Designed miniproteins, single chains, continued (4). Designs and how they scored, part 86

Each design is a single chain, and the fold is of that chain. pLDDT is the mean over its residues in the fold that is shown.

## One batch from the design tools (miniprotein)

Design m14985
Fold by ESMFold2-Fast:
Structure m14985 (fold): chain A 87 residues (1-87)
Amino acid sequence: SLSPEEQRQLELALARSLARRLGLSEEMTDLLVEAIDALFDGDAARALALVERLEEQLRANESSFSPEDLERGRALLAHLRARALAV
């Protein structure tokens, strides 16, 4: 089993890989990383606020994404939002 710190590092690596694949901006990638860190720190309020900022950035930049990449991005944000609300 992975420790919480090993799980954090794995999720951060996967998130950065996904951000590169989806063509997220540096700003959006930083928000995603910070949201995951906030979740692992148990800061549900900060995680939720960062996810909401990412949702707004994704909406503002919808035309920059394919429909498939938009769906993947929305699914990721919905997952992170659900995790923040379950803390």
Scores: mean pLDDT 86

Design m14986
Fold by ESMFold2-Fast:
Structure m14986 (fold): chain A 112 residues (1-112)
Amino acid sequence: SEPIALLEQALELLRTSSDKRQALQQAAQLVDQAIAVETDPLHRRILQLAGEVIRLALQAPDSILDEAVRISIESLELAIRALRSEDVAVQVGQALRLIGLKLDLEQLLAKA
């Protein structure tokens, strides 16, 4: 799957890059590319949620950047699991977890 390959590339960048802000910017672009080629409406929503988490992470000050990257990694792992599953209930479950991660990151940013 093209979307899964793009997300795996984004995940690798976030895990291995020494430049965390550049990795987040590149990961956001790869997620946007995955959204552009995805035709399934639920998969598109899951990708949009992961993209929203990464865009919030890009707003992180240096003091919480490591935490924001960790949350972005988790969001991509959840999105990949959802897209690999043929079970709609699993896909919906991962989408709810992504909403939870977005709320957690918003709370973290508000305290920073």
Scores: mean pLDDT 91

Design m14987
Fold by ESMFold2-Fast:
Structure m14987 (fold): chain A 64 residues (1-64)
Amino acid sequence: MFSDLSDSVRNRDYDRAMVYLDRVVRRYPHLPSSHVDGFRNSVRNRDSDNVRRYMGRMYVVVVR
C-alpha cells in the first residue's frame, strides 16, 4: 500500500511507484488531486526531489 509506494520511490522504481499510486488513490479518495497530480508530473519529469516532496504531502494526508 503506501509503504510499497514509499519503497518504490526510495528504490527509484518509478514504473512500480505509478502502479502503487493508483492503488493508494483508490484506497484514499480524499487525497488532494494537486498532490496526486504533482507526484505524477514529477515522475514523468524524473524529478526525484519533487517525487519525494509530494510523497511526503500524500503521507501526511493518508496517515496523519
Scores: mean pLDDT 79

Design m14988
Fold by ESMFold2-Fast:
Structure m14988 (fold): chain A 84 residues (1-84)
Amino acid sequence: DVKQLAVRRIEGLLEAYNATLEDIKQAARVAINEIGDDEFEPIANASSIEEFFQQVEELDNPEHVLYLEETIGDFLREKKLAEK
């Protein structure tokens, strides 16, 4: 399951980088800007990490889920590298 694999990878990224909900929401806003798809609006407005994952599960397009994973990963890696 592509969604479940992407969710597990996102979970791992959040743990590895000590990511906050705000970091996730910022990455989701980048994805919205690049793709131009309203499907990410609920994700960018999630009030908790639990709600964020619930909204990801509602994405119908697996390519969008993979793009969200990639965007979050890139955002977190760049942020962490800037701190080192």
Scores: mean pLDDT 76

Design m14989
Fold by ESMFold2-Fast:
Structure m14989 (fold): chain A 80 residues (1-80)
Amino acid sequence: ELSEIFDEVMGLVAELRRIEATGSPEAQRLAREALEKIDKLMEEAIKAYQAGDTNRALELFKKALEVAKEALEQIRKIEA
């Protein structure tokens, strides 16, 4: 479901932005790198959606979700 994936991505983006503001220097670096990748994927996804390519938009949102999850998992490991 497109809206559910979008909401999940935005929730993880909010967490990454919190880490970018308050985390350790290494966590801040990982959060920034992930946010840059997610921003590019989200821009492409929105353009695809506006062009009527819902399947492409869904693929790009899923890619953004994976980037966010991977970054948060890496940050969790360095903070453990």
Scores: mean pLDDT 84

Design m14990
Fold by ESMFold2-Fast:
Structure m14990 (fold): chain A 74 residues (1-74)
Amino acid sequence: SAIEAELEAQGYKLVAESEQEVDGRRKRILVYSKVEDGLRVRVTITHDLDTGKVTVTTTSFDAEGRVVSVEVTE
């Protein structure tokens, strides 16, 4: 997908991939990660396989693993 290609171009690496069923809906979940300026940035892409809807969650963690920021785009 365009989102996956853009993340890889920005230096993110795919660290986890799963397919899950939540409330009778099939979802594909991709987790991308990189370290930038001492922060670990994790991007979680959730594809609703029945509707095609994509949700992107970007979470930044400090060196202690604490959440610094969370951004959600639908």
Scores: mean pLDDT 82

Design m14991
Fold by ESMFold2-Fast:
Structure m14991 (fold): chain A 103 residues (1-103)
Amino acid sequence: EVKPPIVIPLPDGGEVVFYNTTLSEEEQRALAAALAATLGDARVATLVFTDKDGNRSEVVLRGPGTAPLSREQMDALIEVVESFPGVKEVDRELAERYLKSLS
């Protein structure tokens, strides 16, 4: 079941929002915390991933930093998302296009 979007505030400032996700609130909070720790000084990042159930979800991260997202940060975020038990894969082609749009 697709959950309505929930804004998850981060302790150090910023927020994480999941769209079109089947992840529970607990799973969303756990993944948000891991992603926030990986985001570093980047201001914003967006990723699209497929859940194990085949649902295409989007995660938008806004951090307290002001730096543009780097390739190393994107690669690290993809690794975190793909390591999560509820996730099948990240849309790596869309992530690559997103990085190009930031330059």
Scores: mean pLDDT 80

Design m14992
Fold by ESMFold2-Fast:
Structure m14992 (fold): chain A 81 residues (1-81)
Amino acid sequence: SGLERFLEEVRKWLKEVFGLSEAEIEEIFERIESIETEEEAKEFVEEVEKKYGKEAARLVISLYGALHDNSELARKLYEEL
């Protein structure tokens, strides 16, 4: 499916472009899947931006939007970066 291909591309970019380990990538996916509120989403995006930079944070926002089917919050988070 288009979603599965997108998730594979995100994992590849986090590893190859941003230099994350498999453990760090798994942590990001697990953290995103556990997000229940807008505040939690914003806090995690800010954490990623501080640790890995704005481009990694943007990729994480795209991943959040896809996994939660929440394009409106993803757009808002992009505008705050």
Scores: mean pLDDT 86

Design m14993
Fold by ESMFold2-Fast:
Structure m14993 (fold): chain A 99 residues (1-99)
Amino acid sequence: MELSVEEVKEMLEKGFDVTARDEDGLTLLHRAARAGNEEAVKLILEYAQKQGKLEEVLTAVDKDGRTPADLAREAGNEEIAERLQEAIDRLKKAGVKPV
């Protein structure tokens, strides 16, 4: 259920796909957010942005239809949930290209 920051960092440095899901439909971001691991959440978001998959990982849902932000809130990790929601909001705003 919990991943160490060192394990997450090694996987991401090797090019691990941030949108990959486990048997429960959880991404690394879901697991880090539920665990309250702010350092792992930040690291995963940095690599998701580098991979061009930031929107995909932020909006990914588990088998119960929960996003990483939803799991953070359910686990009482309100700061992480707020950070994830801000990241989603920034993506929506940054996606507006002047015509």
Scores: mean pLDDT 78

Design m14994
Fold by ESMFold2-Fast:
Structure m14994 (fold): chain A 92 residues (1-92)
Amino acid sequence: SAAEEAMEYLIEVGMEARKNSKSPDEAIEKLLAVRDELLARLQRVFSPEQARQALDTFAATVAESIRFKMSDEQTERMLRRRARLFLEEQRA
């Protein structure tokens, strides 16, 4: 679905921010630098409020993964799980 494709894109952006950051704060800063572009893309599928909620949750998850020294595989699994839960919540 378009919503699943939007979440896959957000996972890719989050993993790229993680790869290019040495600290949780740096990863958040990189995501905030492109926030308006990410929100514009997410808003093609989600409401503005849903798009902000998704981005905030993913930014926090990426920061968490660096803070807790998670592997790339662990981080991607957590992002995919949170994406699925987010999509389920938006169906209410």
Scores: mean pLDDT 85

Design m14995
Fold by ESMFold2-Fast:
Structure m14995 (fold): chain A 66 residues (1-66)
Amino acid sequence: MLTLDDVENIAVQLAIESDLDLSKVRISKEELEEIRDRAIKEAGGDEKKAKEIARQLLSERIKEQA
């Protein structure tokens, strides 16, 4: 099951990979929860696919805010 902590860790990793200052990335806890829930729904219960979808959604959101 994809957890909020998993989504937060993916966001941190993406920011590091993009050499982005995390303090400038404005992703709320509610938004992280929405990304988690959407990833689970889109994955149809596949935990591996849910993580991949969460990573994609986070990458798009981080790039939008950078």
Scores: mean pLDDT 75

Design m14996
Fold by ESMFold2-Fast:
Structure m14996 (fold): chain A 75 residues (1-75)
Amino acid sequence: EEEERKKRIEEMKKRLENFEKSYPQLKADLDARIEKLEAEGEEGKKVADSYKTDMENLEKRIEELKKQLEEELAK
């Protein structure tokens, strides 16, 4: 099933490239929003914490995709 494996690898590469391409701008935008929200007091800090969690989850997803791609390439 080499053809199926090649297809999965290509899809993982495209997904990773899309994340890496969009991530810097998304992170910069969210970091700026987090900074502004934290300055607004307790209610803003709560919202900022949710954005921080979203960013952490996105970073974990990118790292997971990198690991999966490396594992597929090692096979």
Scores: mean pLDDT 78

Design m14997
Fold by ESMFold2-Fast:
Structure m14997 (fold): chain A 80 residues (1-80)
Amino acid sequence: VLEEIKKLAVEILVKAGFPESLAEKLAELALAGKELSEEELKELKEALEKADLEAYKAALADPEVQARAERLAAEYEAAQ
């Protein structure tokens, strides 16, 4: 479940124009409950300034993405 959640998060961030390496790092840290380093926060800020926010919104509004997110959230809660 966690690996599928990470994969979905990376897909959304890459569609928003984030570098794949940064998207993978952000998804991994978020799932591990770890705080971003100052270097990682700087990379995130720069990526956010260059991000295609319309593509990001479109990815989040995609019914298939929403269905996948809801299913994964339910599976994650059930696994707790």
Scores: mean pLDDT 73

Design m14998
Fold by ESMFold2-Fast:
Structure m14998 (fold): chain A 120 residues (1-120)
Amino acid sequence: SEEEELIEKLREKVEELRRFVEEAEKNKVPVKELYEKVLERLEEIEELIKKLIEVSKDPSIKALAEEMLEIVEETRKKLEEILKEYEETGDEKKARDEMIEVVRRTLRELELLIEQMEEE
């Protein structure tokens, strides 16, 4: 179904973001590049979630998808706060470490919600 295809694509995009974050930490990617590339991937995830909400006839899947949108929005705000602090302090390592930790928490939360969708 279109719903199942969207859930699979959503899992793939979450896994792509996880791989990117692991590589970004290892390669010490510049904070601004890290921020921009994470936001780009979060926007792709958000678009898939919105499509899932529109297509799904299952109230449980819709509720889980709406929770995912809230998580993505909260993550975006936290990343913006970290970037603002970085622009004031210039502490590249602190900003990178904090952004990576925020994204890792987000990935764990999104993965749990996707698992719940796959059990429906």
Scores: mean pLDDT 90

Design m14999
Fold by ESMFold2-Fast:
Structure m14999 (fold): chain A 95 residues (1-95)
Amino acid sequence: HMEKLLREVREGAREVERLLREDPEGVRDEVLSIFDEQKAAQGIDDLEANYEKVMKENGIPREVFRLWVEVQLRLARLAGVSQALIDKLEALLEK
């Protein structure tokens, strides 16, 4: 159900936007404290390789996926993760 899924993703995005507005440094520090860049990079590579299959099998519309990736990109940039990881996330938006 696209409307419900899109609403849930938008609600999550709004919460991230609120936290970024109210405490951007706290969000960055929290992401850095729990973020494993190597595992994240592998997860992105796996998702990129299997994008069509994963999205189609789970019924995830491109719009919802794009919104989710945009939120991840914003957090990754704020956390100062490697440019290589940011480039991988940006490449997912082109799919």
Scores: mean pLDDT 68

Design m15000
Fold by ESMFold2-Fast:
Structure m15000 (fold): chain A 55 residues (1-55)
Amino acid sequence: QSMLELLSKIPDELLQKIYRQYGIDPENFTLEKLKSLPGVSEELAEIILEALNTE
């Protein structure tokens, strides 16, 4: 599986976990906040934001 395919299907559970851990509403996630997460690159953060817009 390509990482792009996995990211395009990011389950809501992952977003809820991030929200719970950081106490931030996923709707308010910005590129900077996602990029600041451990293990998340700028490219990954952008893909996550696009996936959020799809959901």
Scores: mean pLDDT 59

Design m15001
Fold by ESMFold2-Fast:
Structure m15001 (fold): chain A 98 residues (1-98)
Amino acid sequence: SKFEEMLELAKKIIERELTREEAEKKYGPEYTKLAMLLAMYILYAEMLGVPEEEIEKRLKEMFERFEKGEATVEELYEELQLELLKHYGLPESLMAEK
């Protein structure tokens, strides 16, 4: 499936087995951006000890929203940044004081 291809691409990006330029030539710029976003989420979620089942569910939800045209990669990236700051980073109240 396309989702499995994107997960494989994300893992290759994490392992530095594929450059951005090589990925863009094979998959195009939008799918390359998506794979980079998925890779970023995997790395942060694993670092924070998020359960593997929750990681897989979130990755699939992000991919499906992108494929359906319900979200751009940029919108998914902004949502992820806000979620990481709110649930795993500093509280918004501490961020507002800086």
Scores: mean pLDDT 74

Design m15002
Fold by ESMFold2-Fast:
Structure m15002 (fold): chain A 67 residues (1-67)
Amino acid sequence: MDEELAEELVEKLRKAMLEKKLSKEVMEILGQYAVQELRKMGVSEEVVEKAEKEIKEAVEEVYRELE
């Protein structure tokens, strides 16, 4: 359940970043906000760490595609 929520959030962020052509700084801010929201929802630290890694990878992937 927690893992599915994290994966859905990461995928939604990736799509929004691509669609809106956001700057790297804005993408990083959104990524940090998403990680904070997962922690507030009581998602396990292991799942939060995995989501944080996936969000960082998504930001770098989108940034490379926009360059």
Scores: mean pLDDT 73

Design m15003
Fold by ESMFold2-Fast:
Structure m15003 (fold): chain A 107 residues (1-107)
Amino acid sequence: MVEQYIDENTTPASILRFVARVISELSEEELRELLEKLKNAPSIAEQLEILAEKAEELGEYELAETLRKIAELVRKGDKEAEELGKRWIKSFEGTLELGLELLERMR
């Protein structure tokens, strides 16, 4: 059940820390490439796997494992996992887009 992977402090805070880390550690071109890759992904499960791979690359191993478990549940037809995944992806994309806009305005 998805409830086993949801902690109100750790799960949303982990996504926000991950976005902050992505913005701080990646170049503007790498950030645009990541955002484009997410938008071109054919499903929520694929979007979650893209985020999991990036989280693992940045040392966020627990978040990467959680994202992959939710992606597996989405592929198995778990509607609750799909809705959770949609919210996390929307939050990540929105925060990343805002971060890119702020970086562009500072130049």
Scores: mean pLDDT 75

Design m15004
Fold by ESMFold2-Fast:
Structure m15004 (fold): chain A 77 residues (1-77)
Amino acid sequence: SHANEVEMELGVADLMLAMLKKMKEQNEDQDVLDKMAEMFFETLDRIKELSKFVDVDKQQQAQQQIDQLTQDLNNYL
């Protein structure tokens, strides 16, 4: 279902953010960080598109998580 797809993609985004934070703390190359950040935002865009096909409550939850993830990443990059 689209709801399960949204939940799974949010899990992927959470994992990507955790990896980005760890890589940043370990002084990973900026090119690698930039590429991972691009993939992260592509994942958020995918979640936004998928969320159009779920109910309003789940759309709002997904948007709140997207906003939180975006703010967290911007604080590290």
Scores: mean pLDDT 85

Design m15005
Fold by ESMFold2-Fast:
Structure m15005 (fold): chain A 110 residues (1-110)
Amino acid sequence: SIKELVFKASFEIRLLIIELADIVKAEASPEEYKKLMEKVDEFEEILAQVQELVLNEAPAEEILKALDEGIEKIEEIIEFLKKISPEATKIAEEILRIVEELKREIERLA
């Protein structure tokens, strides 16, 4: 089901965000870490919106639109991280892969 796909992906993404934040906290300046966490908070708000849409049985079109916003935000995070940490960038690219795969699976079911 779409609900199971979204919650599974959300769990995997959350674990990667924790790893990402730990790496940047260790390797980056406090200012860069603060800026990353602001972008991460925005991404997590989008992910929470996706979860809410699924719980409220919203149309697949609305869920896919929210996932597109998530993709744009994680691409922004990737571009930010490319200047800071290659290791953190790879984790953000894995998050993007999970979101893109989730989008494809939902499109297939709709």
Scores: mean pLDDT 90

Design m15006
Fold by ESMFold2-Fast:
Structure m15006 (fold): chain A 68 residues (1-68)
Amino acid sequence: SGKDAADQMAEDFLRAVEEHDLSPEMAERIREVAELIRRGFTPSLIIRRDPSYADAISLANRLILELQ
């Protein structure tokens, strides 16, 4: 497949936002995380730079698991 792992992870995060009725603030935070992942940042690096993203990343991961 021509898609790299970062693009797939970002798409999973964006899909979680689209599939669930989230608050505008949380949806925007998850979209910010997806953009950073596409820019080459790992979730752990995003949290290390700004710990306030931890809740958004945790929620997105939980929602992705529920979509399985």
Scores: mean pLDDT 81

Design m15007
Fold by ESMFold2-Fast:
Structure m15007 (fold): chain A 108 residues (1-108)
Amino acid sequence: MEKEKKELQERALKLAEENLKFLFDYVASKKKPTEEEIEHMKKMQKELLEEYRKLLEKAPPEALEELIRALELAKEIYKKLAAGEPVDEELVKEAEEAYEKFEKLYKE
C-alpha cells in the first residue's frame, strides 16, 4: 500500500508537469510570450510543482486515483487546445467529475 501510494504520487506529479507544459504551449500558440513572461512561467511551474508535491503527500490513495484521472483528461483537453482542435463537451464534463471526486475524497 505505501509503495502503491508512492507510485500514484509520482504519476500524478508527472501528469501535472505534462499538463503545465501543454498549457504553456497553448498560451504561446495564442500570443508569443516575451523573455520575461517565459522566465516568470518557468518560476511559477517550479513553485506550483513543489506545492503540488506537498498536496500529494497528504492525499489518500483513493483521492490520488481520481486526481490522476482528472489530470489525464485535462492533458487530453490541453493537448487538443494547443493543436487548435475542438474539445468535446463530454471530455470536459468527465474531467470536472473526476476532479470533484478528488476534492470530496481529499476533504473526507
Scores: mean pLDDT 78

Design m15008
Fold by ESMFold2-Fast:
Structure m15008 (fold): chain A 81 residues (1-81)
Amino acid sequence: GGLVKEQLQGLLEELKNAESLEEAADILLKAAKLALQHLDDVNKAIALALQAIGDILDAESLEELKDKGVEFLEELLELLK
């Protein structure tokens, strides 16, 4: 719905402005939670959430995590159209 899209758009903006790995990770975890709550395909929602967790754990820099997180959030926004 419109509200969840607004939440994801807000998280995308927050992620672009994140100044630490901890901030970026928190934003990605919030996005993963929204995917689990709002995607009808439970297996796809779980796979996307696990991908986000993997990206957080494997990130060597804030820039890398932000780039992966932006891609993840943009994919979620497209799936919820």
Scores: mean pLDDT 83

Design m15009
Fold by ESMFold2-Fast:
Structure m15009 (fold): chain A 92 residues (1-92)
Amino acid sequence: DRAALLAEYARLLSDGSYRQSLFGGASQDEADSFARMAKAVADTNADTATPESLRRDAELLLKISKEMEKRGALELSELYREGARLLRRLAE
């Protein structure tokens, strides 16, 4: 159910840790590919996005998840993986 997936994604975006990580990137002047990936996803409205945009954003979230895992932020890594899963299902 698309509405249920959008509601799950909205709940994920309401998580303080996930929201802070996704939207509160460190510095606008930091040449961080990771921060650029997070910003690209944050700029997308999942409800109105094309399937191609949703698939691209899911891939970016998986890359961010892997980076969080490397940094030892395991709970945040899991939230990014969940976000990627939801966006991929929305693209179907």
Scores: mean pLDDT 74

Design m15010
Fold by ESMFold2-Fast:
Structure m15010 (fold): chain A 108 residues (1-108)
Amino acid sequence: MLTTRDLMRLVMMLKETGQSDAAITRAALALLYLVKSKDGRLQGAFLLMAAAYGVDITKVSIKVIELEKEYPNISVETLEEAVRAALAEEDPEKGAKAGLEVLRKSLE
């Protein structure tokens, strides 16, 4: 299960590395996990932290919609693995690639 600490780390990485498409994708993976897990408390905490650090919530939300269309039947467990893979990489492009690879493998 993702913790508030995991989510804070992701928000801090967005602030430090900038809000590239790759960084927005990492944030979108985390938000999609929170939506699918129905954890309203962690979802609320993530959105408040992201807003406080100036994250583009509109871009993140658009990416969540895109991911949900591409992976409509993805499990919460697979999304947690994708988020953890993305957070294991400090570089946004490597992190986004690692997270998306977990999702792609789930379709095989």
Scores: mean pLDDT 77

Design m15011
Fold by ESMFold2-Fast:
Structure m15011 (fold): chain A 70 residues (1-70)
Amino acid sequence: SEEERRRRAEEVARQVEKYVKEGKPLTDDIVAAIAEDPEAVELMSPETKRKAMELDGKFFEAAGEAYEKA
């Protein structure tokens, strides 16, 4: 459902924000989840997106893949 899709996207966005605030590189599981649905990227703040890109180049690739699949 759209509600379940949004819940998953919110969970992924929350995990990215947590890793970014802690200065930790994103896990492969988080990167894969980002690549599945652009909704997670859209729910992130501009600051979170910027910091994620600075910490892990895989974020940029995963976000691009998500939008390409949508």
Scores: mean pLDDT 80

Design m15012
Fold by ESMFold2-Fast:
Structure m15012 (fold): chain A 76 residues (1-76)
Amino acid sequence: KKVKFSIETGACASCAASVRAVIEAKGGKVTKELAGPESFATAEAVVPVDTNLNEVVAELTEKIGKTVTIEKVELA
């Protein structure tokens, strides 16, 4: 079983790669690459249902250096 969610953050040159690296390290997959203006960019991802989403937020916030939120959490 998997969980699908949206990631909301600011965009930067390496931010899409950072999102992909964190998600893939959790055994997940990015289904929509991070895209949007620097003030508000969105991505979508799927991870195993046992993944700690708070840890994903913390790791993304550290790598990106901007506020990261997870929205629209649902079973995939």
Scores: mean pLDDT 78

Design m15013
Fold by ESMFold2-Fast:
Structure m15013 (fold): chain A 73 residues (1-73)
Amino acid sequence: PLSEEELLAETQLSLALAKLAIAKANNVPLAPEELQKMIERLDEILENVEVSPELREQIEELRRELEEELESL
């Protein structure tokens, strides 16, 4: 069972993944401010929430993709 904080972290990751996937599928870039906010939220989770190794890996992977998206703008 996940802690409440870890469950919220997993939910936040899922929402961010969905936003990025939809944007890429439609070839419509996310706003730089939205990308930056998503990165900041993931950084906050990695710093303040004890997450499983699998969840941490997924968050780190998404963070890298978001940074690449920002760099491409």
Scores: mean pLDDT 78

Design m15014
Fold by ESMFold2-Fast:
Structure m15014 (fold): chain A 100 residues (1-100)
Amino acid sequence: SLSKEEVNRRLEELVKKIEEAFKKKDVETLVKSAEELSELVRRATREQIDPETLQRVYARLKELLEEALKEKADLRMIEALTRAASTVENWARKHGIELT
């Protein structure tokens, strides 16, 4: 039911919200936002997600995960970021998109 423009905008908004929640150490908001991002990606058709947007979202999730591991952040945040990154990787693999 979402347009391509709405899906890509929502992905960017969700990853920004995840970044902001991580900076604030707001575990609940980070987990919920990561779950919402994962659901949005899982439901999206190939045509709804711009590969460049997916690449940017993935890079930002991986950077946050690296920071979370380095800081020994709350395990719930590490698990949520890992699951979100895995969801993006699985969607990309399913649709023949290479992530770096």
Scores: mean pLDDT 90

Design m15015
Fold by ESMFold2-Fast:
Structure m15015 (fold): chain A 74 residues (1-74)
Amino acid sequence: GPAPTAEQVLAEARRELADLRQKYEAGEITLDEFVDRAGALLDRVIATGIAQNDEEVLLEAMRLAEEVTRFVNA
């Protein structure tokens, strides 16, 4: 099957991050599990953005990383 585009990987990561935030806030997952899973999603977005030379996706990945960092430090 066709490999996902960097934009598709980013869109999926945004949805999964929103779900992870809700699960963490509901007490369904630990902070460590949230950080590990969020980090894995961000790594996938960055790797795909680099591989496809998608500068816009890389900039959005940096913004998502900042949002995750702010969320866990709140």
Scores: mean pLDDT 86

Design m15016
Fold by ESMFold2-Fast:
Structure m15016 (fold): chain A 70 residues (1-70)
Amino acid sequence: MRYEIVIKGENIDEDKIKEIVAKHGGRILSIQKRGDEYVIVVEMPPEKLPELVLDLQKAGYEVLGTRGLP
């Protein structure tokens, strides 16, 4: 399933985020900067989304929200 994940930050380590997403069986489809936020679109198993959010937070990222995409 596809998800939009919004994180707050002036910069991100894209390689680190890609590694975290891959660890949870996901794949990054796009990363877009919107002001002080990054919008990351991922394709991953729905049951792994909470673990992904937790690992992003443990890596120092502020997760503002997640939503499912059609």
Scores: mean pLDDT 83

Design m15017
Fold by ESMFold2-Fast:
Structure m15017 (fold): chain A 69 residues (1-69)
Amino acid sequence: SRENLLQGVELAREYARAGRVEEARRNLLTLLDSLNTPEARALAQELRASPVTEENVLAAADRLEEIIA
């Protein structure tokens, strides 16, 4: 559900801010891969190609929230 997806996004933000950046990225990629949209696939590809940083993970979380909305 949309609510479960948004909860997943927020959990990823919490992991990233706690320094668990690899776990946050993995969780976002799992959520993105669960969505059947071109926008989600493009964001997943971009996130996979990007450096694993808190900044990049939080930016991806914000964009995933926009896709879900």
Scores: mean pLDDT 87

Design m15018
Fold by ESMFold2-Fast:
Structure m15018 (fold): chain A 83 residues (1-83)
Amino acid sequence: DEADKGIEKALVKQGASPEDAKKAVEMLRRLQDIERKLRNGEITPEQARAEVERLRKEAASLKNPFLKEMLEGEIDRLEERIK
């Protein structure tokens, strides 16, 4: 995806490794999918929270502190919408 590649490139310019940048973009896509599925009624709030917990664990594995902070912020925003 062109948008995903653009985001990866921007994150690498901010000091992320290519691997961390790719993982961050994949996590952002999964957050977007969770929000869409929750909005469409494809998953319950309980199921959405379980997926968010998985993403928090993956974000914690990132080495770049900027990416951790960014993803934790996005995860927190989604979690607030589930409640």
Scores: mean pLDDT 81

